Designed miniproteins, single chains, continued (2). Designs and how they scored, part 46

Each design is a single chain, and the fold is of that chain. pLDDT is the mean over its residues in the fold that is shown.

## One batch from the design tools (miniprotein)

Design m5675
Fold by ESMFold2-Fast:
Structure m5675 (fold): chain A 78 residues (1-78)
Amino acid sequence: MKELLEEYERILEELVEALAAGDLEKAEELNKKGLEVRGKLMEEIEKSKDEEEKKEGLERLREIERKTLERVEAALAA
């Protein structure tokens, strides 16, 4: 789960960079990869036997997505 969260964050950071650079083709490819990794993350979180670990995983996923949205909004405001 931790490695998968780090991979998802990295993909989203690259997506923001591609959007900022105007590389829409690369941004679309990264978005597709991000959705795939997100699916794997949700499956890993759901398979966890610990309800607290499940909750922590969902909170970390939400935080990554919130920060990505903030970065996209900042890039669009420039």
Scores: mean pLDDT 80

Design m5676
Fold by ESMFold2-Fast:
Structure m5676 (fold): chain A 98 residues (1-98)
Amino acid sequence: SDMDSILAKLQEGIDTILKATPEQKKLMEEIAEEAAEEGLEHYRRLRAEDPRSPALGESMELASERVKELGKKRGLTEQQQTAAAMMAMLRLADWYRQ
């Protein structure tokens, strides 16, 4: 099910973070923060242009894609890219709540 798929991805993300070295974890966090900041700028731009835009979803997608690009360039594995993307989406959601 979709729920089982989501839970499996969350479990893999958690396991990836727990198995990461401090240096790897720091790199994932730095990439996640950078991508989340770009996502937040995109969110603000979309909402300024059209208040009815589905800005949060589009911004989360952009942040996730940006993590994959930066992660590939900076040497993250696919599992670490997935974990960093989750970190970025959580950061963006936290900023949205504030």
Scores: mean pLDDT 83

Design m5677
Fold by ESMFold2-Fast:
Structure m5677 (fold): chain A 56 residues (1-56)
Amino acid sequence: DEIKKLQEEANNLISEALSKYSDDKEVSKKVGEAIDLVRDPSKVEEALKLAKEVLK
């Protein structure tokens, strides 16, 4: 299931962002948004894009 793979990738990036930037309020806000987006199968690509942007 392609959606499950994208959700797993997004969750992995979210975990990495939280690990690297745990004390950054802006990162925490974007991570929160990505978590909400990844729960919706129709928005998983948006969650992945947001998670990748946080790690740049």
Scores: mean pLDDT 77

Design m5678
Fold by ESMFold2-Fast:
Structure m5678 (fold): chain A 56 residues (1-56)
Amino acid sequence: EEIEELMEKGKEAFEKGDYDTAIYYYSRAAHLAIERGDIEKYNEAVKMLKEALEKK
């Protein structure tokens, strides 16, 4: 799947207060980004993942 689709799903979950779902999608986005060598997208996904984890 596309990194951007996973990030959008994570953002939607985060805005709805569903932090478990946001963590799931941001984690998948980070994993896919590192597999593809996309360091910029990896850093974005990790930043959002940390924010979602802090909300729990």
Scores: mean pLDDT 83

Design m5679
Fold by ESMFold2-Fast:
Structure m5679 (fold): chain A 108 residues (1-108)
Amino acid sequence: MEEEKAREEMRKIFESFAKELQEAVDRGDPERLREIAEKMETLAKQAEAEGRPEMADYFRSMADLARRLAEIIEASGGKATVKVRLERDPETGELVLVIEADPAALRV
């Protein structure tokens, strides 16, 4: 039961992150993407303090992703078309974020 609750909580975090990321991208809001990155950094520090370095590395990767998207949105003047989706890795069963960007919208 406890392991199922932990997996469900992580799934909710991943789904919330993907949704917030897509909403910020759709609005062309680099400041919101930076706020998402700061939130992920806070979760990474918390995981590290709890002795979960793998989880901390995961949250730091999410923070870096959000910062990179903020730079893309800013460079494009809010015109970049980016799609964020959540997929499950068929080999590991782990939730993975997939980012697709329109190359034409990313021309600087």
Scores: mean pLDDT 70

Design m5681
Fold by ESMFold2-Fast:
Structure m5681 (fold): chain A 118 residues (1-118)
Amino acid sequence: LREKLKELLEKLFELGNKVIVDNGGEPLERPVLKPSDTVESLRKKFKEALKDFAENPSIENAKKLIIAAYELLMLDPTNEEALDTLAGTIQLYGTEEQRKEVEELREEMLRLAKELEE
């Protein structure tokens, strides 16, 4: 279950990278978690990126938000707010086909996250 969620998260990240590049952004470097990273520290980073994007919805702020949400989901895979934000941010820049792929990935990840809770 956790390994499956990680596989789907990686696919979402790759799709996010593609939509950012296709919209004139710089490629996303795969984030590497530090030993000092905690759910609390990553949640704070995520909230700051979300605020920045809400105040200035640019490709650069979308990129930062995608990275922050992805990092948080690596440590907190059942975080629905982070998943919804990651998927929604990618969908804002994606084609119709990419939006459908993101929606399918989000729905599958939500189902697996609920299975982990129960």
Scores: mean pLDDT 84

Design m5682
Fold by ESMFold2-Fast:
Structure m5682 (fold): chain A 75 residues (1-75)
Amino acid sequence: KAEEYAKKGEEAEAAGDYKAAGDYYAKAGEEYEKRGDLEKAAEYYAKAAAAYVRAGDYAAANAYGKKAAELKLKL
């Protein structure tokens, strides 16, 4: 289901709904992390952080940016 969330994030971003894009990218990151795909988890957490910045949600952007950075230290 990670791939479904990633696609929904892309669709929301294309529609200009950056909050929904961030929410979907965060869910994609969580699902990739649960399956042990830390590289994709870090990538989608970073996409979530970028989307949240564009949505003006700096708290969520900071939280997911830190998750992405933390996972990249393990790669």
Scores: mean pLDDT 86

Design m5683
Fold by ESMFold2-Fast:
Structure m5683 (fold): chain A 68 residues (1-68)
Amino acid sequence: GPDAARSGAAAAEMGAAGDTAAASTAGYQNHLVASNPAAHEAGYKAAQAGRAGENPAAEGRKAMILGS
């Protein structure tokens, strides 16, 4: 739903910020939630990992790769 999509986008943004500040963040957010359900799911799981005390940036980076 919309909350999961927003969480996935936020997780992808965290991944982008960790590797390369800003350059592809908006593109990956839109691509992740619109065109690739696996990337969307990975982004959502990255947000959940952060809440569980795991590394959200690593899962966010994975979501960006799957979304590309």
Scores: mean pLDDT 52

Design m5684
Fold by ESMFold2-Fast:
Structure m5684 (fold): chain A 71 residues (1-71)
Amino acid sequence: EIAFFKQIISEFDKDGNGYLSNGELQDLISYFDKDVNGTITKEEAPELIELADVDGDGTIGIPELIILVSR
């Protein structure tokens, strides 16, 4: 479950820095919307982005995203 999300997130972390840019996060959300049922819906995505981007710098840490999806 959590390891699965970490793996998928790493696939979208093109720079390999352990953070997702806004563009990479959009790609990840589109992936979940297409075929990962019950994980992150397009309705929940804006709220999760806002919660995960606590610093407002436009990047999301992988640990922050994993915590949100594991709730």
Scores: mean pLDDT 61

Design m5685
Fold by ESMFold2-Fast:
Structure m5685 (fold): chain A 117 residues (1-117)
Amino acid sequence: PRVRLVEVKVETSGNAKVKKIETRERPDGSLEVTVEVEASKNGDIVKVTVVAEAPPGARLTGAGSASAKNSSNFTYSVSLTQDADGRLTLVIEAKVNLSGKKKATVVFSATARAVPA
């Protein structure tokens, strides 16, 4: 069963710039979304929202993560909500600490997979 991507939204504060948004369907029909953001201000907040729909008769499971190069105190949160119709909203929010560097690259990864209802 195939997961349908509905939306990828990236919201940034300060001087953060979206460098790349990649979406991929895995061989098992699951969805993978990768977002790359360059942050150049300490305390920049990046919020990535991925909305996906389950095929009929299934529900979704999802996972999110973020990683940053040159950020010693990098923190992020992941929230997952799913409605009764099987639409999953995954939100990854990261606050960037530049660790004395001029720039940091933050990579966000989100996955959604269909499971039987």
Scores: mean pLDDT 79

Design m5686
Fold by ESMFold2-Fast:
Structure m5686 (fold): chain A 60 residues (1-60)
Amino acid sequence: GEEKEKAVEEAFKLAKEVLDLGGWPYDEEGLRESVEEAVEEEGGEKTVEHARKLLEQVKG
């Protein structure tokens, strides 16, 4: 649904920024697939919150 797609997109952007800041190699398709799986299993809000917390830790 629309909410799921928005959560996937938001979490993907946050996760990509985390990996880029950490200098870890990744492929965009694999990252998106992992984010989609997390949203389906944990829910969109929780997946986005986890990604935001990781980004705050890496930045701060």
Scores: mean pLDDT 80

Design m5687
Fold by ESMFold2-Fast:
Structure m5687 (fold): chain A 55 residues (1-55)
Amino acid sequence: SKIDEALEEIEKRLAEGVDFFDAVNEVRRKYNLSGAEIGELLERLSERVQAKKAA
């Protein structure tokens, strides 16, 4: 889905040292995400980040 692709793109940009806010804004525009889709994307990203930090 485009949300999954957007999530992977944000993770890639963060790994490349891009600022979180800039990464989210770039991906939002690239994938033309709605407010609801952004909310779901950020929730899923938060879950992934917390899982990685716990390891």
Scores: mean pLDDT 78

Design m5688
Fold by ESMFold2-Fast:
Structure m5688 (fold): chain A 81 residues (1-81)
Amino acid sequence: KYGTDELLLEKLAEIYYQRKDSNDEKAKEMLEWGKEEPVTEQEKDEKRQKIAELALSESFDEYKKDIEESGEMLNKERELE
């Protein structure tokens, strides 16, 4: 039910804020969303969107590309059938 990319996004958010020092408040919020099951698929997308927003920060271009590719690959594999 949880995709590997979602775990990766949460991991990246945690590492990101640990390295940036201090703004762990948002990182903790993202991690909490990872623990809770979304009521709807929309909430799941919202969680992913928020985590992606952290990766889209100016310093971590590598991570934002990896996150976007992860989502694209999953969608492509689904459509491959």
Scores: mean pLDDT 53

Design m5689
Fold by ESMFold2-Fast:
Structure m5689 (fold): chain A 97 residues (1-97)
Amino acid sequence: LAAIIAAANALLATLQATQAATTNPALQAALDAAIAATNALIAALSAAASAAAVAAALSALQTQTKALIAALLAAGNAAAAIAIANATAALIDAVNA
C-alpha cells in the first residue's frame, strides 16, 4: 500500500511539473484530467476504499495517462511523454507487486 501511494504521488509530481511548464491549453486540459484521476486514486487508497473502487480509479487514470502521452507526443514533447509513461509504469508495477 505505501509503495502504491508513493508511486501515485511520484506520478502526480511529474504531471504537476509538466503542467507548470506547458503553455498549450489543450495539453493543460489533458494534464488537469490526468491530475484529477491521480488525486482520485490517491484518495481511494488513503480512504481504504473497496477493491472495486480502487480498480475503477486506476482504470480511469490509465485511460487519462494514455490520452495525455499521445497528446504530448503529438505536441512534440517527447521528454514529458517518456517521464509520465515511466511514472505510470512504476505505479502499475507497484499495484501488481
Scores: mean pLDDT 82

Design m5690
Fold by ESMFold2-Fast:
Structure m5690 (fold): chain A 69 residues (1-69)
Amino acid sequence: SGRDKLLRLIGEILRIIGEIEDLRRELKEAKEAGDEEKAKELEEKIEELEKERKKLMEELRNLDPESTK
């Protein structure tokens, strides 16, 4: 059902937000430690997760009851 898909998308978005927050904390620590290579890797991972989050948010925005047969 459309409601089940809505709840799944919300759950996935919340999980990704948590992962981004953890990576942002690790990024801050890497930058403070002067680990530029690790900081770059973490920034790339955060960017990829932010793109996934935006995609899921767009799916959530476009999900309506009439379209979810």
Scores: mean pLDDT 81

Design m5691
Fold by ESMFold2-Fast:
Structure m5691 (fold): chain A 85 residues (1-85)
Amino acid sequence: MNTKDIKTKAIPLNGKTLLPVGKADNPIVRLADGTLKRLSELKPGDKILIEVNGQPVEVTVIKVTDSYIELDKVFPSGTEVTLPS
């Protein structure tokens, strides 16, 4: 299929956002410069583009785990977040 978007929900934690998508899922993620990487290739400090309720938002990666990623910006609990690929 031509596009594959991963949809998830924001979990605010300690002034950051946790997305329950991690290295086990290993989706393709779009960086702020337009480069595509696997989520497992992301490092702390990388800037990625996500869609929050359909709007593109630049966020900084704080942490990548097998089950979640942690992002610099805070979003309300349950906010729909899409990782465009």
Scores: mean pLDDT 80

Design m5692
Fold by ESMFold2-Fast:
Structure m5692 (fold): chain A 86 residues (1-86)
Amino acid sequence: MTLVIKIRGLSEEQMQQYLKEAERLRKEGLEVEVEIEGDTLTITIKGMTVAQEIGYILRAIGLELEGAKVNIKVEGDETYIEIDLS
């Protein structure tokens, strides 16, 4: 399964937190690609379990409850989560 997370409106501290999380996932054996453009971060994760993917979906819903704009799209074995914090 492939998960793509795109987050806009990140602070410098939030960006560093997500980059550390990406490094942790790589250490756990997942294929992780990171792209940064200003305050926007795109993380692509391959090799996730269904349970891990559900964890990210729940985290995104948590951010939506805190006022973020969240869009989730599932197509086959690919899940796309777009989060706007601005």
Scores: mean pLDDT 83

Design m5693
Fold by ESMFold2-Fast:
Structure m5693 (fold): chain A 101 residues (1-101)
Amino acid sequence: ADPELVALARRIAEGLRSLLGMPMDEAVQKAVELLKEALPGAKITIKREKFGDYEVVTITAEKGDTRITVTLGFKDGKLVAAAVEVERNGQRAGAAVSLEP
């Protein structure tokens, strides 16, 4: 993977780690803020879905040739897992964080 994309994905993942255990609305708002800082002027799209006992929020930031997708997994109204994928010019890098059992 492109080292710059790997570094960007890791930086976003560390920001997402600080959101673990937060309530859904606060975690989503802070994740959107992280994406706006990572990709200024990006078009932000938010999609919310339910998967059994989990709620999943997918936040996509798009600008030019760059797309950042953050996936937030919630259980009992709290953020328990998060993943980020960064795509640029057909190259991809990702990272994930989760709350310990």
Scores: mean pLDDT 86

Design m5694
Fold by ESMFold2-Fast:
Structure m5694 (fold): chain A 74 residues (1-74)
Amino acid sequence: SSDRMQSRQILYNVYTQIYNSGNPSQDQIRQQTQQLRQQGSSDMTIASIEGWSRSDRSQDEIQDTINNLSSIIS
């Protein structure tokens, strides 16, 4: 559905930003996730973004998630 595609596009954009910039601001992420919730993003999508923004994730894990989302959304 369009909602799932929109959520995955958002996840792709956020995770790509995390991968490229390293450690984005928690304040910026909180503001963005609040808007995403109002735009119809699921609580699971919000939790995923918050988890990744606070993540001790390796670069490989982040890249794998980005690649998986890329294959799903396009």
Scores: mean pLDDT 65

Design m5695
Fold by ESMFold2-Fast:
Structure m5695 (fold): chain A 55 residues (1-55)
Amino acid sequence: MEEARARLRAEGFSDAAIDVVLAAVREGFPLERLIEAVRENDGNAVAAVARLKKE
């Protein structure tokens, strides 16, 4: 998880956004898919994860 946290910080994510993404990784979502979803939602990790869980 520390490597994933460092990766997300390098991508420009806030600590709050990183926590949301890492929670989704623990639920089985791929890290790369989560990064793309956050980018598609203009950096809003909460909206990105909510969209992935609905679709």
Scores: mean pLDDT 78

Design m5696
Fold by ESMFold2-Fast:
Structure m5696 (fold): chain A 59 residues (1-59)
Amino acid sequence: GEIILQNLKHDTGLSDEQLEEVVRLVKEGRYEEAKELLMKKGGLSERQAEAAVEAIKKV
Protein backbone atom coordinates (compact mmCIF):
# COMPACT_ATOMS: atom_id res chain seq x y z
CA GLY A 1 0.00 0.00 0.00
CA GLU A 2 0.79 3.66 -0.47
CA ILE A 3 1.26 4.31 3.28
CA ILE A 4 4.02 1.67 3.52
CA LEU A 5 5.93 3.28 0.62
CA GLN A 6 5.48 6.78 2.11
CA ASN A 7 6.83 5.59 5.49
CA LEU A 8 9.75 3.82 3.78
CA LYS A 9 10.55 6.99 1.77
CA HIS A 10 10.61 9.02 5.01
CA ASP A 11 12.84 6.48 6.84
CA THR A 12 15.31 5.92 3.95
CA GLY A 13 15.31 9.13 1.88
CA LEU A 14 15.04 7.00 -1.28
CA SER A 15 13.59 8.54 -4.46
CA ASP A 16 10.22 7.42 -5.83
CA GLU A 17 12.08 5.62 -8.65
CA GLN A 18 14.28 3.73 -6.15
CA LEU A 19 11.18 2.75 -4.13
CA GLU A 20 9.47 1.50 -7.32
CA GLU A 21 12.58 -0.61 -8.04
CA VAL A 22 12.40 -2.10 -4.50
CA VAL A 23 8.69 -2.94 -5.00
CA ARG A 24 9.44 -4.48 -8.42
CA LEU A 25 12.24 -6.65 -6.98
CA VAL A 26 9.91 -7.86 -4.18
CA LYS A 27 7.09 -8.65 -6.66
CA GLU A 28 9.61 -10.61 -8.80
CA GLY A 29 10.66 -12.66 -5.72
CA ARG A 30 14.11 -11.03 -5.62
CA TYR A 31 13.97 -10.43 -1.88
CA GLU A 32 17.73 -10.44 -1.21
CA GLU A 33 18.33 -7.83 -3.97
CA ALA A 34 15.51 -5.67 -2.53
CA LYS A 35 17.06 -5.94 0.98
CA GLU A 36 20.51 -5.05 -0.38
CA LEU A 37 19.11 -1.96 -2.16
CA LEU A 38 17.33 -0.82 1.03
CA MET A 39 20.48 -1.31 3.14
CA LYS A 40 23.01 0.17 0.67
CA LYS A 41 20.94 3.08 -0.73
CA GLY A 42 18.40 3.60 2.08
CA GLY A 43 20.71 3.11 5.07
CA LEU A 44 18.44 0.52 6.71
CA SER A 45 19.75 -2.24 8.98
CA GLU A 46 19.32 -5.86 7.84
CA ARG A 47 16.34 -6.25 10.25
CA GLN A 48 14.67 -3.05 8.99
CA ALA A 49 15.20 -4.05 5.34
CA GLU A 50 13.76 -7.54 6.02
CA ALA A 51 10.70 -6.01 7.76
CA ALA A 52 10.19 -3.59 4.83
CA VAL A 53 10.33 -6.45 2.29
CA GLU A 54 7.79 -8.48 4.33
CA ALA A 55 5.48 -5.43 4.51
CA ILE A 56 5.68 -4.89 0.71
CA LYS A 57 4.96 -8.62 0.09
CA LYS A 58 1.59 -8.23 1.91
CA VAL A 59 0.39 -5.44 -0.40
Scores: mean pLDDT 79

Design m5697
Fold by ESMFold2-Fast:
Structure m5697 (fold): chain A 81 residues (1-81)
Amino acid sequence: AAAALGLALALLGLLLGSLGVKLAKGAGLAPAIGYALAALGGLIEAVLAAAAGDGAAAVAAGLRALAAGVAALVAGIAGAA
């Protein structure tokens, strides 16, 4: 359950990060890509933690990926303004 939650949070973070990159224009694009890559890193970490059976580490990685995804979305929208 905890590992699945971590993976779901990481996937949501990656989806938000991808949306941030998709919406980003001009000067907002580079930071949005950077945060989206951080969200991808968090997803990879969550998958590795889930594979190891460490649900707490998977949730922590998932939350980190979600935070990065939100940051990518904010940077893409606000940084391009």
Scores: mean pLDDT 77

Design m5698
Fold by ESMFold2-Fast:
Structure m5698 (fold): chain A 57 residues (1-57)
Amino acid sequence: MEEAIRQEALDEALAEVRARKAKAGDTSPLTGQELDEANVRARQRYKERLDALKAAA
C-alpha cells in the first residue's frame, strides 16, 4: 500500500517536471538533474500523503 502512494507521488512529480519543460518549449527527455528534482519532490509528497492518511485513520 505504501508502495502505491510512493509511485503516485513520483508519477505526479515527473508529470510536473514534464509540464514545466513543455511550457518552456522543451520537449527533450528528462535529464538526470530533472529526475533528481522529481525524486526530491516525490519524497516530500509521499511524506505529506502518509501524514494525511494517519490523520484520517
Scores: mean pLDDT 78

Design m5699
Fold by ESMFold2-Fast:
Structure m5699 (fold): chain A 80 residues (1-80)
Amino acid sequence: SRLERVIEIVRKRMEEEIELLSKHNKGAAEVMRKIFEEQERIIEKALAEGVTSVSDLLERLEKEDPLTAALMREAVKELG
């Protein structure tokens, strides 16, 4: 689905950012990994609570994690 594709893009970008940062600063990469782990928990919680559309997920994220919402909006632009 479109939602699954958007989430996949977001996860891939998170992994790529951690990979790049780990080559420059391992301590900062560890901090970023923990931040992305928290963002992933927010996404999984929303899905478990019945969110089935990109719009609904974005609305939830804008309230709980505006940075992840911004990243997801960027992923939506790339997909569409």
Scores: mean pLDDT 80

Design m5700
Fold by ESMFold2-Fast:
Formats: structure tokens, sequence, C-alpha cells
Structure m5700 (fold): chain A 82 residues (1-82)
């Protein structure tokens, strides 16, 4: 359901952020998790009706936020190695 997709998107987005911040996870793997979170959030938005719409939007925004966070970490890592 749209609600289940949104909840999974939020959960996976949070895991992606934790993975990126931990320093023990590949930034590329964290990025894949964030991309999957956004994909699930977008599907939730497309399928959501009525009262599920706010949660679906929250899922999509969580995925976007996780992608931005991972990208910032990746850029910082690239600068440190340059």
Amino acid sequence: SAKELAEKAIELAQEAIEAAESGRWSVEEARRMAEEALRLGKEAVEKAEGEDIPLAIAGALAGIGALVHVEIVERQARRAEA
C-alpha cells in the first residue's frame, strides 16, 4: 500500500543517513539505500489517496534528504583525498 511504501521509505532513508555518518559503510552503498528510499517514497506519492498523501510526501522528502546528506558526505570524502 501507499502507507507501507511511505513507512519503508522513511525507515530506509534514516538507515542511509546512519550508514553515511558511521564511516564504516561504503558511501556508495549508503547512496544506493538513499536512492531506493526515494524510489519507494515516489511510488507512495503516486499511489496515495486522501489521508495517506501527507505520509507519502514525508516518505519522498525523507528520501530526498537522505540523498542530499549522502552526497555531502561523498563530496567531503573526495575533497579530503584530493
Scores: mean pLDDT 80

Design m5701
Fold by ESMFold2-Fast:
Structure m5701 (fold): chain A 86 residues (1-86)
Amino acid sequence: DVEELARRYGELARRALEEVVAAGGEVTPRAEELGREAERLGAELAAIAAASAEARARLMAALRELREETAPLREKLNELQDARAA
């Protein structure tokens, strides 16, 4: 999945830059820098994915922990909303 995300990210970044250039004929250095950084991140994510049965396991564990931590907060928000509605 990380590999798929990295691939999509790079493709979309390149296409977005091509369309901006074609449409306006001008792209700011900032826009080019952001596009290049997106490609760089995509490549790094792909490399991490290749190393990453353990990294994925840790990410899945962290995501589970985050969902557990945020569940009480989300429940609290629902309770507050219900109390205000009453």
Scores: mean pLDDT 63

Design m5702
Fold by ESMFold2-Fast:
Structure m5702 (fold): chain A 62 residues (1-62)
Amino acid sequence: SDAVEQVESMLDHLVKRGYISEEEGRELLEEFRRWVKENPDWSDDEIISHAVRLIQRRLAEL
């Protein structure tokens, strides 16, 4: 799934830029992989949208 690759790249970029820690990035990736496994009927757009919302929640602290 191209969506999985896009989300992994997004998380890697956030870690590299210092927006989240390596540990936080790993936790988000594990949570994301769980969603993909639990929701096999989700479209790529739905997967990416859900991942973006998860990331936004973690970044909600200014």
Scores: mean pLDDT 78

Design m5703
Fold by ESMFold2-Fast:
Structure m5703 (fold): chain A 62 residues (1-62)
Amino acid sequence: SPADARAAFDAAQAALTAEMAAVAADYAAGRISEAEAIARVTELVARGAAAQDALDAALAAA
């Protein structure tokens, strides 16, 4: 349902926000390199785009 799709998107956004904060904290603490931080951010951005595409597809199918 559209409501289930929105709930799934909200859950995905919350998880991505937490993972982005963890990457920022690891980089600030010197635990990861700039290259590692860029790679992780790139992956999280791609996951965010996939979550948006999934929501858009679910809403179009409703």
Scores: mean pLDDT 88

Design m5704
Fold by ESMFold2-Fast:
Structure m5704 (fold): chain A 70 residues (1-70)
Amino acid sequence: MSTEFFREAAEEYKGKSGEGLEELLEKAKERGDEETALWVELNILALEGKLTDEIVEETLERMKEIVEKE
């Protein structure tokens, strides 16, 4: 888990609207950081005001599967 990248994404979310998060999503995918990619997607939904408890739970479940994929 990358706490530093997570905090960076949250700070970018506050300072940028949309574009910065999309760029972070692409970079996370290129790095093979699937966990971070899912988290950035969550932040994009929050930016749009569409974040729900159900979406949060679903995203966390996907992250757990990635961690346990071995």
Scores: mean pLDDT 64

Design m5705
Fold by ESMFold2-Fast:
Structure m5705 (fold): chain A 85 residues (1-85)
Amino acid sequence: MVTVELYSDAVLPLGLEVTLVKGDASATAIVEGVSEVYEKDGRKVRYVTLKLVEPLDVAVGDEVRLLHPSLGIDEPGVVVGVEEV
């Protein structure tokens, strides 16, 4: 699983299928966890836990985007956790 510090207060329902983008690579992922909104350095952040259904080479500190076009979601974030399953 991958945990992203998302620079957004967007509402992400559990079980939502999203696209996680790193540079020119992307993978389909399922939202398995969503934190409350936190204030960090004057900006709103949310921690989102994603289950990758496709392989994507991501590491802690990687800049990513989380996409769901039908809901107008295109949000920047950074990877803060990676767990191999």
Scores: mean pLDDT 81

Design m5706
Fold by ESMFold2-Fast:
Structure m5706 (fold): chain A 64 residues (1-64)
Amino acid sequence: SEYLERGRALYAEGRLEEAIAQYERAIELDPNNAEAWANLAGALARAGRTGEAIEYGKKAVELR
């Protein structure tokens, strides 16, 4: 997914809000993409949004 790739690039740059938005778009297009859920959880954790990170991390594991 182009959104997933773009999100990863933004995450590497520390642009967490923009990375989160790209990962959310990737999930909207493919809700079964475990990598998108895992990357969203990672970005949320880095942003300090621990509760959401745990929830979406569990979703990523469930889809594997």
Scores: mean pLDDT 86

Design m5707
Fold by ESMFold2-Fast:
Structure m5707 (fold): chain A 62 residues (1-62)
Amino acid sequence: MSREQAIAAAIRIIEEFGLPTTYFDEIVQIILEARSNEEAARKLGKRFGLDPERVRRILESV
């Protein structure tokens, strides 16, 4: 995933789940460090208490 796609996904995750904007940099980093959308979704789900399937759908849409 490109940095621009990771930024777009992070913005959408923040908006759809109502997360604080202070998490933006951490969300972008998790997405960029992940080897797959499934890994990113699992890590974000665990870290922020999000549904990993919903997160995965957002990651696939960018």
Scores: mean pLDDT 87

Design m5708
Fold by ESMFold2-Fast:
Structure m5708 (fold): chain A 82 residues (1-82)
Amino acid sequence: LDALVDRLFDLMKRLLPQLAEQIEANRAAVATLSDRQKALQAQMTAGVFEIHLIVLYKVTGDPRYKEAADELQALAAQIDAA
């Protein structure tokens, strides 16, 4: 679970470097949660971020945003199964 959560926040920070401080603050806060709370928070965060990436893809046409949205969906499924 922790490795999947770390991968999620690393992906977010890579795609939205202007929000790096807020992303790292959220990672630190999530680290204090129970495994069940971590999984739920990570899944919710992935879902919201996926919507944001789809919007960026539609605005920019950059396929990397669509690929990242697909990666987030797969990662959220792995967190749900963990």
Scores: mean pLDDT 74

Design m5709
Fold by ESMFold2-Fast:
Structure m5709 (fold): chain A 67 residues (1-67)
Amino acid sequence: LSERQRKEAELALQQMRVAVARLSGVYTEATVEAARRAAELARELGDEELAEEFEREAREAEEALRE
């Protein structure tokens, strides 16, 4: 795999992790980390809109964990 293909595959995996949390309504610290990692990967791949969406998801997941 090229570095770009590796990042795309990793982004897809993190997106799935966040999607499972949304569908189940169960948010954990792992969900926050997955959303943050997805945002980083999206930005590295040039998808600023997707990065902003996952930064928002990470904040919402953190808020959910506190209450």
Scores: mean pLDDT 82

Design m5710
Fold by ESMFold2-Fast:
Structure m5710 (fold): chain A 68 residues (1-68)
Amino acid sequence: MKMVYYIVTLADDTDLEEFKKQVEKLGGEVLGSWVDENGNTQVLVKVPEDKVEELKKLPGVKSVEALG
């Protein structure tokens, strides 16, 4: 299945480990995470192309941005 890469911004109270489990349930993977200059948690994820809308609906997801 074709995989796509996204940067996800998480809400401040979101548990990163729980988010990783939700991404894995979509058949995806968390590749890395960092905190931006505004204190928001940013997460680089790889997900199946057909699961992007489900990624956007995950608990704690504030925004998603396509990479590449």
Scores: mean pLDDT 82

Design m5711
Fold by ESMFold2-Fast:
Structure m5711 (fold): chain A 64 residues (1-64)
Amino acid sequence: GPDGERAREAGIRAAEAGEGAAAGTASYQNFLMGDNEGAREAAEAAKRAGLELGARIGYQAASM
């Protein structure tokens, strides 16, 4: 939904600024909402920020 989309966008932006925790949160939120593409995008942002757990959650959500 719109809240998940905004959280994903904020997480990606924060990861690009060096905030891996926000990217991981966005990835998990998108997973809970069933937004597989948003979860994948947030997972890539988390991976760039070095947050392994967020990346794993997002990739798993994107593959379901």
Scores: mean pLDDT 62

